# Designed miniproteins, single chains, continued (3): the designs that were tried, part 45

Each design is a single chain, and the fold is of that chain. pLDDT is the mean over its residues in the fold that is shown.

## One batch from the design tools (miniprotein)

Design m9553
Fold by ESMFold2-Fast:
Structure m9553 (fold): chain A 90 residues (1-90)
Amino acid sequence: SAEEKAEQILKEIEELVKSSIEKLREASKISEEEFVKEASKFREELLQLLEELNKVMEELSEENKAKILKKLNEILDKYNEEVTKLEEEI
């Protein structure tokens, strides 16, 4: 179903965020250039997943869209908080 596809893409985004935070922590210990490089890779992969999610979202009810968007925002907020902390250390 469209709901199952949306939840699967959210899981992939959550796993990408978790992996990318770990990579950014290691990159922050090396250089600003490595940090920017890893952040750019994350953005490219995230945009692809968001494009796939948006296509699936067109098939969802407004209630289910709101639920998916809330979960997405919570995942991205955690990424932004962790990245901001790491940028303060560079």
Scores: mean pLDDT 84

Design m9554
Fold by ESMFold2-Fast:
Structure m9554 (fold): chain A 105 residues (1-105)
Amino acid sequence: MEELAKKIGEALKNKTLSEEQKKLLEEIYEKAEERLRKLREEFEEEKERIRELLEKGEISEEEAESRIVALEAAEALHEIGLDFLKEQAEKGYPAAILELMKLAE
């Protein structure tokens, strides 16, 4: 992964990105966005579990609110993080491309 990220980053900086490398970069972006979508679904399922615990009287209203706010903050940070990584990847930074490749797994 690291060597491939360096190669793509170099090609982006030098305007030598091949058709194969363009396709691979697009696939990395699409998979990273799909991973974020799945994480959002997981966060919604966890928020529903918290609401069920509140309805059963197993947690306080204050505890439920605290947990939901923490999940919403984590969701927002993941979205901001993905947008930032995509911006840095387009500038040809190998570290950003590598992090996007890890998200695409």
Scores: mean pLDDT 82

Design m9555
Fold by ESMFold2-Fast:
Structure m9555 (fold): chain A 68 residues (1-68)
Amino acid sequence: VKFTVPKERRDAVKALLKQLGGEILDEREVGDTVEIVAKIPKENLKGLEDFLKNGPPEYQGSYEILEE
């Protein structure tokens, strides 16, 4: 999956990914945002989506499911 979040939320999103058994594959800064690419077990993707929609503001952002 790929996340696009404000730079201030980088550490919070990385912590969330680790809680879901995710491995961070890549991280790059794009203007005022950060794109984070992570490998997450497919079983945990729904939990991730729910947390991003209903979680605290620090975890809110755009995400995209990437083909591996």
Scores: mean pLDDT 71

Design m9556
Fold by ESMFold2-Fast:
Structure m9556 (fold): chain A 79 residues (1-79)
Amino acid sequence: SLEEQIEKLEEKIDEIEAIVNDPNASRDQLLQAEMEAGVLEMQISVLIKEAEKEGDEESKKRLEEMADRLQELVAKAQA
């Protein structure tokens, strides 16, 4: 379901956030997290279009908030 897909993406974002916020994270781990975030941004974009077609405003808002969160994490990983 759309809800299950969103939950799985949220869990992956939580994993990326854990790496980005870890002061002991290696440069390679941060680069991998940035690459994974790029893949997740694409997946979120696809699901936003699906939510729009279904009229699911709640899921669309949640996905948009997830995209914003990923953008902040990518910026932090690049700093």
Scores: mean pLDDT 86

Design m9557
Fold by ESMFold2-Fast:
Structure m9557 (fold): chain A 119 residues (1-119)
Amino acid sequence: NLAELSRLLVEEAEKVKEFLKPIDTPEARRAIELLERAIEEARKGTRAAIRKASVLMTSAMILGSLSLSPEQNRELFKLTGPTVLRSMELAAQLAEDPDQRQLALNMLADQRKRYAALQ
């Protein structure tokens, strides 16, 4: 379900962008630019565009994290956790290879435990 995955990626990127807006650093501003490009790519809804969006989001999160304290990084994880967990769940459901599906399920279980610890 590429449409649902596209929606979840846009939702995650918008949440990260809003969290970074009050941070006035060059890295945060650059991360916001990458997130805006990720949103544009994700909205195209093709597999190729969704892959591009994922790469842009990864780069944005790395740059954004450089502008955040450990406490702010934890708050961002709390904020984005539900959307990320739903994306991982959907990716596991869409996996056709049993070994890839099991790996995705194991990663999802680990992320659920990490998120629960942040309640």
Scores: mean pLDDT 84

Design m9558
Fold by ESMFold2-Fast:
Formats: C-alpha cells, structure tokens, sequence
Structure m9558 (fold): chain A 105 residues (1-105)
C-alpha cells in the first residue's frame, strides 16, 4: 500500500495547489481560467477519491467529492463568491486528509 499512499499524497498536494489558484482566478473574476482550473480539479479529485476509499478514508473521499461538485455548480452559475467559499473549504478538507495519509506512511 506504500505506492497508493505516495500517489494519494501527490494528488492531495496537486489539488491543494489547484484550489489555491482557483481562489486567485475567482477573485480576479477570470472566468476562462476558473473553468480551466475547475476542470483540472474535477479530474484530479475523481482519481483521489478512489485512492482515499482504498485507504479506508471514505468520509474524506465523500466530503472532497461533495465540495468539488459544489465548486463545479458555482462555476457553471458564474458565482465567484461561492467558488471562493467552496474552494477554501476544499483546501481545509484536503489538508485534513493529507495529515491522515501521512500518518499511514
């Protein structure tokens, strides 16, 4: 399972960085960049939730999936304040999941 833990940690770090970039793009109301970042977040999160479930972190996987869906909906509605709100909640949830993954290494 070491390889699964290392891959989960890599995807967690990538997703945190993308969520931070999403917040900055949303603050600038850069809709094209917001759409691009949200799509990348969706793709990486889909892979991460599978790995987190394999690691027994089902609650974290579910919470991440729910927050990513809320971000995608807010992006579709061009609601930049909701994008920022859910991206901040996503970063907090990802940081908590990262600690649990690191404890298993």
Amino acid sequence: KKKVLEEALKLLNELIELAQKLIEAAKKKDYEEVKKLAAKIGDIAAKLVILLSELGLDDEAKKIGELVNKIITAVHNKDFEEVIKYAQELIETLQQAKKKVEEKL
Scores: mean pLDDT 90

Design m9559
Fold by ESMFold2-Fast:
Parts: C-alpha cells; sequence; structure tokens
Structure m9559 (fold): chain A 77 residues (1-77)
C-alpha cells in the first residue's frame, strides 16, 4: 500500500517538474509491475491520475500518463 502511494507520488512529482507524462507512465507502471506485481501497478496508476487531477494539470497530461502506463502493462498480458 505505502509503496504503491510512494511510486504514485514520485510519478506525479516528475510530471509536475516537466518530465514527459507518457514516459513517466510507462516507466512507473513497468517498475511497479516488476517490483510489486500487476495489481499494485494498476493502483499506482489510479493514485497518480487522481493526484494529477487534484493538482490541476491538463486532461491531455493525465491521458498521456495513462497511455504510457497501459503500454507498459500490455507487455504482461
Amino acid sequence: MDEVRALADEAVARILAGADPYEVGYETAKRAAEELGLDAAERVGMYAAVQLMEAGVPQETVDAFAAGARAALEEYE
């Protein structure tokens, strides 16, 4: 639980600092899946998306992050 939240917080901080949201989503989801498993990776994406919306980022930024995360998780299907 706490590790899921920590990865989500790190991803949000990187995006707010100007990192590419698609690449952050891809890297974060891949890392979460490898370290914590697929269910935890999905929760990381959910928490990060909620935090990005609460931070007032554009919808296209949230969508790009989600697209990157989905691309990473598709490799495990």
Scores: mean pLDDT 83

Design m9560
Fold by ESMFold2-Fast:
Structure m9560 (fold): chain A 97 residues (1-97)
Amino acid sequence: MEALQRVQTFNELLEKYSKDFQLDQETVNKVKEALKEAAKRLLESGQEISKKNFIKESVRVGEELNVEDGTVERAVGIYLSEYPEVTKDDLIALSEL
């Protein structure tokens, strides 16, 4: 599976998004940390691997990191717009982000 390529594409999309919406580097780093931690938690929890569960966990971690409301949800939306399904391989690759 092309999970590593998907993570690289997501990084490029997130960088473009940060420039378009004038996000500072600290916020971008927190979003990446939230996605990495959410992927890890979802893999370890035994919950169904789905878009809904990944978004829910990503938002939860974002709140713990005090990321602005909706920023993590928009970033996950960018990832999911390019790749409509979230697979176990995608979460493994994201956990290494």
Scores: mean pLDDT 75

Design m9561
Fold by ESMFold2-Fast:
Structure m9561 (fold): chain A 74 residues (1-74)
Amino acid sequence: MTEEEEKELIEELARRLTEQVGWPEDYARAVAETILRSARLKNPDASYEELRKLAEEIVDRTIAWRQARRAADA
């Protein structure tokens, strides 16, 4: 994964978090960076496509968890 690929992926994930969870852009970007970093640390030999899929799955779970929490609190 190149620096540009990482930057683009972080921006894509941050956009999804901002749009679907309502988090501020700066916070969403920090969360996206943390997710991608965690995925890479657990999967150091993973390809860009594998890391992208793993990060997207974590983002999907994060969104689902937040929506479920809101529903439970309502």
Scores: mean pLDDT 78

Design m9562
Fold by ESMFold2-Fast:
Structure m9562 (fold): chain A 97 residues (1-97)
Amino acid sequence: MAAQLAAEARAALEAAEENLERAEELIRKAREGKMDVKEAVKRANLLLVAARILVAEARNLASQVPEVEAEVEERVEELLERAERLEKEIDELEKEA
C-alpha cells in the first residue's frame, strides 16, 4: 500500500534524525570533557553509519510513492548535509585525541 510505504519512509527519516542527534550529543559531551573522546568518536561513527543506511532506505521506499518523493528527497538532503558536517567534527576531534 502506498500509504504504508510513505509511513515507513517517514519513520526511517525520523530514526536517521534521532541517530544524528545522539551522535551530536556524544561529540558535544566529549568536547565538554564529560566523556572519553575515543569512546565518543567510536559511538558517533556507528550512529552516523546507521543514519546513512536509514536515509538510503527512506529514499528507496519514497521512490515507489511519487506523492511523497519530493518531500522525502528534501529531508534526505538536509540529513545528508547534517551528516557531512558531523563527520568533519568527528574527524577534527579524533585528530586531537
Scores: mean pLDDT 86

Design m9563
Fold by ESMFold2-Fast:
Structure m9563 (fold): chain A 110 residues (1-110)
Amino acid sequence: SIDEYVAEAKKLTEEKLKEIEEKVKAGDLEEAAEIALEMFNKLEEIVKEIEKTLSKEEAIKAIERISEAVIGLLEKAKAESKDETLKQLLGDMIADIEEFKKSRIEKLKK
């Protein structure tokens, strides 16, 4: 169901956010960026599974709900942080997810 995919994406984001925050705090910025990329790749795998499993209309709804949930968690973490490096990394991640969402939905509408 769409709710199961949203729950999976939220759990992934919460786990990866915690790891990213720990790496940024330790000064391990390259490792933090690698974890961010791993999170993005796993979100792409979830979206590919959605596109194979759901109808076109339901896939669009699922991608929108997943993107909103993930961006919401990243925006909250960014707002609560006092670390400008972490804020910039999270901002870049949000922009990448918004672009990915737009691209996948536009492709499905064709």
Scores: mean pLDDT 89

Design m9564
Fold by ESMFold2-Fast:
Structure m9564 (fold): chain A 89 residues (1-89)
Amino acid sequence: SAEDYYKKAVDLLNQGKYEEARKYAQLSIDIALKNGDPKDEYYAVLAMAYFKLGEPKEALEILDEGLKIFPKSVVLKSTRNLIETLLGE
């Protein structure tokens, strides 16, 4: 399921396996969109995987896409602020 792929992506992020985390996070979003059940946490984990891979522009684009679907998401706004803060160095 989308949630199973999301949980796998989170586990992979915690292990430092960022390429695999990105793959499973993308799969979670693709399946959730097909089923009409997207979740903001799925976009947050995909964005974090892109950021950890050194692709901050792509990370912010993923968060902005999630915010179009979930404009009041605290999780997406906090993840965006975290990435912007880390880039401000």
Scores: mean pLDDT 89

Design m9565
Fold by ESMFold2-Fast:
Structure m9565 (fold): chain A 84 residues (1-84)
Amino acid sequence: MEKKEKIEKLEEEIRELARKAREALAAGNREEAAKLVREIGEKIVEKLELEKEEIMKKYGWSEEEYEKAVEELRKYFEEKAKEI
C-alpha cells in the first residue's frame, strides 16, 4: 500500500535524523541538534497523521482527543529543542 511505503520512508528518515541529532549533541553543535530535534518532531507528526484512523481505533480516541495528543507531541519536541 502507498501508505505503508510512506510510513516506512518516514521511519527511516526519523532514524537518520535521530542519529544526526546524537552526533551533533556529542560534537557540541547545539543549534544543529535543536534543528534536528524539531525535524524529528515534524516527521513523527506526519507519520501519526498517516496512522490517524488506526491510532483512534486502537485507543478508542475521539478526533478531538487525537488532535490534542498531536498538539502535545508538537509542544514536547519544541520544548526538547529549547532545552538543547
Scores: mean pLDDT 82

Design m9566
Fold by ESMFold2-Fast:
Structure m9566 (fold): chain A 90 residues (1-90)
Amino acid sequence: MKVITVDVGGAPLDDQPITDEQLVEGGYRLGQEAAKLMDAEGADAVRLTGIPAELADAVARGIEAAGLEVVAREARADGTADLTVRKKEP
C-alpha cells in the first residue's frame, strides 16, 4: 500500500474553537484534501500527523463523513496523534 505522510500541525484545526461541530467540519475538510492527495499522488492512504490527541476523535468523525475511513490511530508522547486514512467504498 502506497502511503503519503502529511503534517497537519498548524493547519486550520489549530485556529478552530474547541467545539465538537467545528472540529468535525475541520476533519471533513482534511478528509477531502487527503482524498485529493491520494488521487494526485496515486497513493492508497494518507497518514495525517500533528493532530492534537484530545481532538482526534472529532477530527476522525469529520474524515469519515468525507467518505474516508480511519484505518490506524497512533497516540504520540507529545500529545498529538497520527491518523492513517484511506477511501472507503460508497
Scores: mean pLDDT 73

Design m9567
Fold by ESMFold2-Fast:
Structure m9567 (fold): chain A 117 residues (1-117)
Amino acid sequence: HMSDEEFVEEVIKKVRELFPDASDELINAVKELITKLLEAGFRREEVLAVVAHILYLYKHDSEEVALTEIKYFLHLLDTDPLTAEFLVRLLAKGIREGRFSSPELGKEVREIYEKLA
């Protein structure tokens, strides 16, 4: 069965395949985020939900916005872990249940999630 290190590398491989124009800075930031979320005890499906959200921001806003969101999650994990847990679980629940404030946003985030899984 797959180790957490193998899981990180497989997710990064899929991110590179889906977003070949993504910079090494973005890829390294996503890798750090996945590692920190796993270390914090989040389940793989919860980690993938956060990654799908970040990649949606990259696709529709910019790399700068995606990087800023990653830094925000990393900051919350260090300074306000209860808020981090709430937001991670909210994203994972939204993907699992198909419940988002915007149905179009939820559909595309879910499609990115399915490609990462």
Scores: mean pLDDT 84

Design m9568
Fold by ESMFold2-Fast:
Structure m9568 (fold): chain A 71 residues (1-71)
Amino acid sequence: SVMDKLDANLDRQAAEAVSQGTDPATVDALVARAREDIAAAPNEVHALALLLSYQGELFVLSRQAQRQAKQ
């Protein structure tokens, strides 16, 4: 289903964030919240917007982790 593909994309981006040094517990909490919010979305357009928003948060976390790792 479309939702299964969205979940797979979220999992891949979460794994990337961890690989770049983001705390796994922080990533797990964010992914859990993302899945809850996406599952509660009233339609696919809203679900996609939430997915993109959470992907953006994972990107910011991975960039912050990269910056900290270089210090």
Scores: mean pLDDT 80

Design m9569
Fold by ESMFold2-Fast:
Structure m9569 (fold): chain A 74 residues (1-74)
Amino acid sequence: SPRAEFEAAVRRAVELLGRALASTDPAEVERLRAEIVALLDATVAAHAGTPLGAEAEALRLGIEEQVAAHLAAL
């Protein structure tokens, strides 16, 4: 179902975010950020025009902000 696909993508994004925030290597954090962005951009596109698409877009913006703050602190 669209919701199950969305939930799987969210679980993967959160797993990758956890790895990025645990890393002190900027190159590793940037690689993980690129993977998260690609995953969430695909999720936004797959659910475009729906409430799940809006939720995925909000999640993407929040994760981008958290990773940017983490990189700035390194």
Scores: mean pLDDT 89

Design m9570
Fold by ESMFold2-Fast:
Structure m9570 (fold): chain A 78 residues (1-78)
Amino acid sequence: MEKELREMIEAVAEAISEEEGVPLELAREAVEGALDEERYRALLERVNGTSSPLQPSYDLEERRERALELIREMYEKL
């Protein structure tokens, strides 16, 4: 499960890098930042505690939006 989550995080980072035109390294940092420790734990509990395939997807979409917003903030301050 954690391996799948990591692959999804990397996929989101790659998508953000392509969509926003930011360096992949920055996109990864933003995605990890958007997945704060507390939110990351909540996501893991949902993935491990529930068999709903939609739950992880919804959480990742929310994280993607937050990561995009974070990237925009970081890029504007550059």
Scores: mean pLDDT 58

Design m9571
Fold by ESMFold2-Fast:
Parts: C-alpha cells; sequence; structure tokens
Structure m9571 (fold): chain A 93 residues (1-93)
C-alpha cells in the first residue's frame, strides 16, 4: 500500500540522516523507489538490512568513501551502487 511505502521511505531517509548526516531531500527520490520495490516484491526487511549494511560497509572500507559519500552512492537513483542495491532487493521476493 502507499502507506507502507511512505513508512519504509521515511525510515530509510531517517537512517541516512542519522548515520551519514545527509539531508533527506538529497535521497528522497531514491528512498521512495527502494521503498516501493521492497513493498511490491514483499522483500524480507531483515535480509534487506543485511544487504544494505554489507553494501555500505564495502563503500566505506573497500572503496574508502566517507559516510556521506557512501549514503549518496546507495540512495541516488542512477548510480551503479544504487542500481545494484535495487536488483538485490528484487531478488529477496
Amino acid sequence: SEEEIEKIKERLMQLVRDNAGVPASEVEEGAEELARIIVENKADLGRFGTILNLEFTILKYVEKLSDKEAALELFTKGTPNYERLKKAIKSLA
């Protein structure tokens, strides 16, 4: 439902703000699309959290990005890391 999508979107934006200091407005479109895919594919939220944490960890420790840069890479539509995360979510259906 649209209410479920909005709730997940808000949680993703809060996670990015609280942990990476990125304004919600910079990730809103990406967070909404990811939330929609999660709801439409009935993706397991625990498994999604594990994948998200793994991708974030790789960007920070392997790619040497800051918290802000890693968050922007994962939540900005059209980036290679965003598209990879999006495909991973679809596999959790």
Scores: mean pLDDT 79

Design m9572
Fold by ESMFold2-Fast:
Structure m9572 (fold): chain A 107 residues (1-107)
Amino acid sequence: DPIAELERLLERGDIRALDLALELLSNGSPEEQLAAARLLLRYFEENELFGEEVIELVRALIEGDFEKARELLEKIRKKIEENRGSGSEALLELLDALERALETLSA
């Protein structure tokens, strides 16, 4: 069960947790994508990771507010483009994975 493995890795603070979560968001079933998004949301909130707009994007995706999720994704990407060099590799990989999940869940 990849979700049970993700939960164990996140509980341990294992660096592999993010890589597995990104894989599940990009290539998992709709159920796995939603479960991974919920686990990541909790982890990001508990560890104060990323900005409030990223947290709001993940929350919109979980709630099925796909219009809001698309608007937030576009807004975050535009800010990164306007401020070249301010986006981390981890943030860019997360946004790509969330976009893949959004395409699957909104289909």
Scores: mean pLDDT 83

Design m9573
Fold by ESMFold2-Fast:
Structure m9573 (fold): chain A 96 residues (1-96)
Amino acid sequence: SAAEQRAVQARLGELILALSPEQQARLEAVYRAAGDEIAAWFAAHPNASVEEAAAKLDAATARVLAATADLPAEVRAALAEYFALLKEAVVAQLEA
């Protein structure tokens, strides 16, 4: 739900504020790159199946988590939760 997405975003924001400026900048760069890649992939694949879209989102999530392995476990858990909610929203839109 939109309320769950906002709650996860708020928690993630609080956790990010506790990181060093260097860690914050690096996380922002990784997150932006993943978002840009996903947006470009969907633009190139307008007829993607639910299975193809889900697999692409799972692969992007795995890369973000691998790129942030040095960050606190609670930040990485919140990122995984946020991406899981994003995947649910995308799957729901494709099934509608």
Scores: mean pLDDT 82

Design m9574
Fold by ESMFold2-Fast:
Structure m9574 (fold): chain A 79 residues (1-79)
Amino acid sequence: SELEKIIREAQELKEEARENEKKANDRLVEVSTLAQTMSAEEARQLMQKALDDVLKVSEEAKRKIKEAERRIKEALEKL
């Protein structure tokens, strides 16, 4: 039961990380549309913030996925 719990929690962490990355990318697309309705300077600042968020979330997702995969691997090695 403990091994099954660790595997499930690790898989949920991976899925959450992927969903967060998808949401950040979806937001970048939305922001690109909104940017067309504002000044060039405001558009630049908004787009830069959205891109910075995508990059940050992507790095956080990579870290979490790696951690989750290590937990799954360790749990399986105990079987």
Scores: mean pLDDT 84

Design m9575
Fold by ESMFold2-Fast:
Structure m9575 (fold): chain A 52 residues (1-52)
Amino acid sequence: MKTPEELERRRRMIEEVAPLVITAAMKALFGEDEAEVERLMAEADAIIERYS
């Protein structure tokens, strides 16, 4: 069961992760630097792990 505190934590995580994922997706869509896309996704993963 999800508590209000847990839902708020998840919302905060999404707010931090979403810009990174969107930026990575846009870079991938336009055929930009694959290493930069990988770095942004790694940053998103690190943030998710911090909220776990």
Scores: mean pLDDT 78

Design m9576
Fold by ESMFold2-Fast:
Structure m9576 (fold): chain A 72 residues (1-72)
Amino acid sequence: SMKEELRRIYEEALEKALAQGLSEEQARALATYEAMLAFLEANPELTPAELNRLMAELGLMPEELARHVEAS
């Protein structure tokens, strides 16, 4: 499913970021951003709103990042 694929991409990105010495907060933010970009590129008909909903339902979006996206 799309939710399972999105979680997998996030977890792989998170592991790579942590391995590079990033803090947990930085690694979570980077992993969320990379997962969103990868999913949008793979699914060009998927809207950012639909992707954000999937991320929220999986608990993958940090609160700080969600606030930053809305402010931009």
Scores: mean pLDDT 73

Design m9577
Fold by ESMFold2-Fast:
Structure m9577 (fold): chain A 60 residues (1-60)
Amino acid sequence: DAEALAREAIKKLEEAIKEGKISAEFGQPMIDGLEALIAAGAPPEVLRAAADGALEGLSL
């Protein structure tokens, strides 16, 4: 569930970069961070907080 939310955040960031809404320089570190947390098996609360933070960054 929380992992699915984090993966959705990654997809939104990838789409925003592709559409030119954000730069890869800005978006790629957020994608990398989310993928690292998923790979590390971070708790659901951490994954949700990271996904929310990435989406806030996207809306800047």
Scores: mean pLDDT 79

Design m9578
Fold by ESMFold2-Fast:
Structure m9578 (fold): chain A 102 residues (1-102)
Amino acid sequence: DPLKELQELLNKIRLENLKPAMEKIDDIWENTPEEVEKEEIDELRKQLEAEAKKYNDPRLQSLVEAASDTHGAATYALLKSALIIIEADKNFEKKVEELLNL
């Protein structure tokens, strides 16, 4: 079944694409400084809000809400993690487009 084979390939590519993103997220949570500048948090929040509006993704909305209930290091780590997930999804979409154009 070509459709089933395509779905299995897409799932494999998604998982392979997510692995580097998960490793980056772990690194952020391990290496986030105890004190983070408010300006850095505000900039990350603006970036995430812009992406959330573009994609209308409920996962992104949940992360924005979680970040609003936290402060300092936790907020920074959540916002950074959300942006990494968005980048992973964009990279997955590009890989799918490249495969479909072959």
Scores: mean pLDDT 69

Design m9579
Fold by ESMFold2-Fast:
Structure m9579 (fold): chain A 72 residues (1-72)
Amino acid sequence: LTAADLYKKGLAAKNAGNTAKAVSYYNKAIALDPTSLTAANAYANIAALLKAAGKTAQANAYYAKALALIAK
């Protein structure tokens, strides 16, 4: 499986309401290709889940990680 395949599995888990499974797949996608656009999208989706859980400061840190991969 590619990082993009793992990211898609994460999106499917998120849409099914399985937050823990979604985060697991996003982390696997990041581990497989940590400097990719796929990793940036995975970080952004983890950030969105953290914000939904009320963890705003932690969510902002993950959004910063995503932005760092697509900027510069």
Scores: mean pLDDT 83

Design m9580
Fold by ESMFold2-Fast:
Structure m9580 (fold): chain A 87 residues (1-87)
Amino acid sequence: MSIEDSIQGTRDLSQELLDQGNYLGAANVASGGLGAISYGLQSQGKYDEASQLSEISDRLRQAVLNNDREEAKRAVEEGLELLDSIL
């Protein structure tokens, strides 16, 4: 699967869940998606972008574990903004 397909899928599904008010669901989807995209970027030598996505992915995972809806929403929004900057 291409990095572009992973970016599009992560953006579309995370945004849909955000629009539904399902912030923890959005964070769970985004954490997995951003982690996978980060790995793909590392394989392309884009280490700085990969590191930034990995940090947001970790924040999303922690927000889900802590049931922190406000942090989940913020971290998803930051992750989607970062994905927009990579494209």
Scores: mean pLDDT 84

Design m9581
Fold by ESMFold2-Fast:
Structure m9581 (fold): chain A 74 residues (1-74)
Amino acid sequence: GGGAAVIARATAAEARWAIANFPLSEAARQRLLDLAEQARRLAEEGGSTAEMVRVAEEAGRVVRDAAPEQYAAA
């Protein structure tokens, strides 16, 4: 459905923005790229909206853990 595609697009955009703007480790960068790809595949292969939300929330956790001052203090 449209919701899954929107979440996938938002997750990919967040991952790209975080990679460009936060001082991420190589591992955190790779994890964000992997999560964006998981969201895209779930949208393509008919995964549930709940699965999409879990992937998006995991991406958010990676960013917060890697750059807590930019995320938690905002």
Scores: mean pLDDT 72

Design m9582
Fold by ESMFold2-Fast:
Structure m9582 (fold): chain A 96 residues (1-96)
Amino acid sequence: ALAALSPEERVGLLQIELGAAAALGRVEEARRLIDELLRLGALSEAEAAALKAALDAGLPKLEEQLKKHPEITREQLEEEVEKLRAEAVAALRAAA
């Protein structure tokens, strides 16, 4: 169960969720996860600011790619999400 995870394992899951949100272009969700990681002490203020800046810089490029090659970009995003999901399941099983 999620409540049975160590602080380190919980941080690991939040990092996986952040990667998935970023890959899906869910910038506001990704920003919220960065703030949660900062609150838990997993990120410094400087690291959190740098990641937020990277998300802002990345969003226009993602939208441009989606307009030019929607099918390929979507498939690549779905592949990355599936990889992150598999890692999250493995982490949960290791914690149980």
Scores: mean pLDDT 62

Design m9583
Fold by ESMFold2-Fast:
Structure m9583 (fold): chain A 86 residues (1-86)
Amino acid sequence: MSEDVLERERRKREAERLKEEGDRAFEAKDYERAAKLYEEALRIYQDLLDTGLKNRVFLPEEVEELTKNIEEAEKNLKKAKEALAE
């Protein structure tokens, strides 16, 4: 149980890091790299949400936090893809 909690925390931090790296790439006008980084972050967030829901290991506040992070990453991904669609 404790080991699974630590693994989930590490994966959440990894997704947050990827999202922030995507933000930096977007600021640098590297929209292709930004999109890839946001897609990787979204994959991790969605995997975490799916796994937690299947195993019933999430508190309501954890679901809300993951949902907000997913929404933000999706919004940023859309912006990066729009910038690429010149």
Scores: mean pLDDT 77

Design m9584
Fold by ESMFold2-Fast:
Structure m9584 (fold): chain A 58 residues (1-58)
Amino acid sequence: SLRSRAQQLIREVVARVKAMSSQEIADALRDYLNQVLNDDVEKAIQQAQNLLAQLDAQ
């Protein structure tokens, strides 16, 4: 489902941010993205995908 995809993308973003930065920043980002997900699932997917693209950039 669309919501399941959003949740998976959010988990991947949070895991990568935790590895690259700090638990505090990762937790704040998780809470923010989950709030977006509860408001607008398509917007949550778009924001998570954009963040993953930035993290994947060399």
Scores: mean pLDDT 85

Design m9585
Fold by ESMFold2-Fast:
Structure m9585 (fold): chain A 86 residues (1-86)
Amino acid sequence: MEVTVSLTAENIGGYQKATARVRVAGEPQPLTIELAPEGSPDLARVVVTKPEAEVTVYFPASDASVVARVRDAATGEVLAEARALA
């Protein structure tokens, strides 16, 4: 199974809008998509079962990059990671 993630970040009215797009090649398995500003405990977590998923989260505006991690939902193994700064 090959997992890819792309991440965009945009400043909107005092918020950092982060959008993660996840694509799976091969047979889909349950995945956990995690989004957080780097160094922040404020983690957004979404479980997906489809071969393509898009997740948008609004964080308070900061100079920190947003990190997206895609994990295998059963094992917790990190399969893909991306970073973006708004």
Scores: mean pLDDT 80

Design m9586
Fold by ESMFold2-Fast:
Structure m9586 (fold): chain A 72 residues (1-72)
Amino acid sequence: MEEEIARLRERIRADPRDLEALRRLAVLYIAQDDFESANRVFTLLAVQFPDEFAALKEEILAEGARLKEELA
């Protein structure tokens, strides 16, 4: 998981509009109960994808909760 987070952060550094990387990073932070880091990613999503943000946030929260259950 830490290696995946590091890789996703590198993708976002190279392309700050990498929606797939931002979405996956937020899912992983939610699964770890790192809501502070997840909220920072949500801020980036809201700024860069304002029309899609509400749906993305709902999907990410649901997917992160499922992943957390799988890791328990």
Scores: mean pLDDT 83

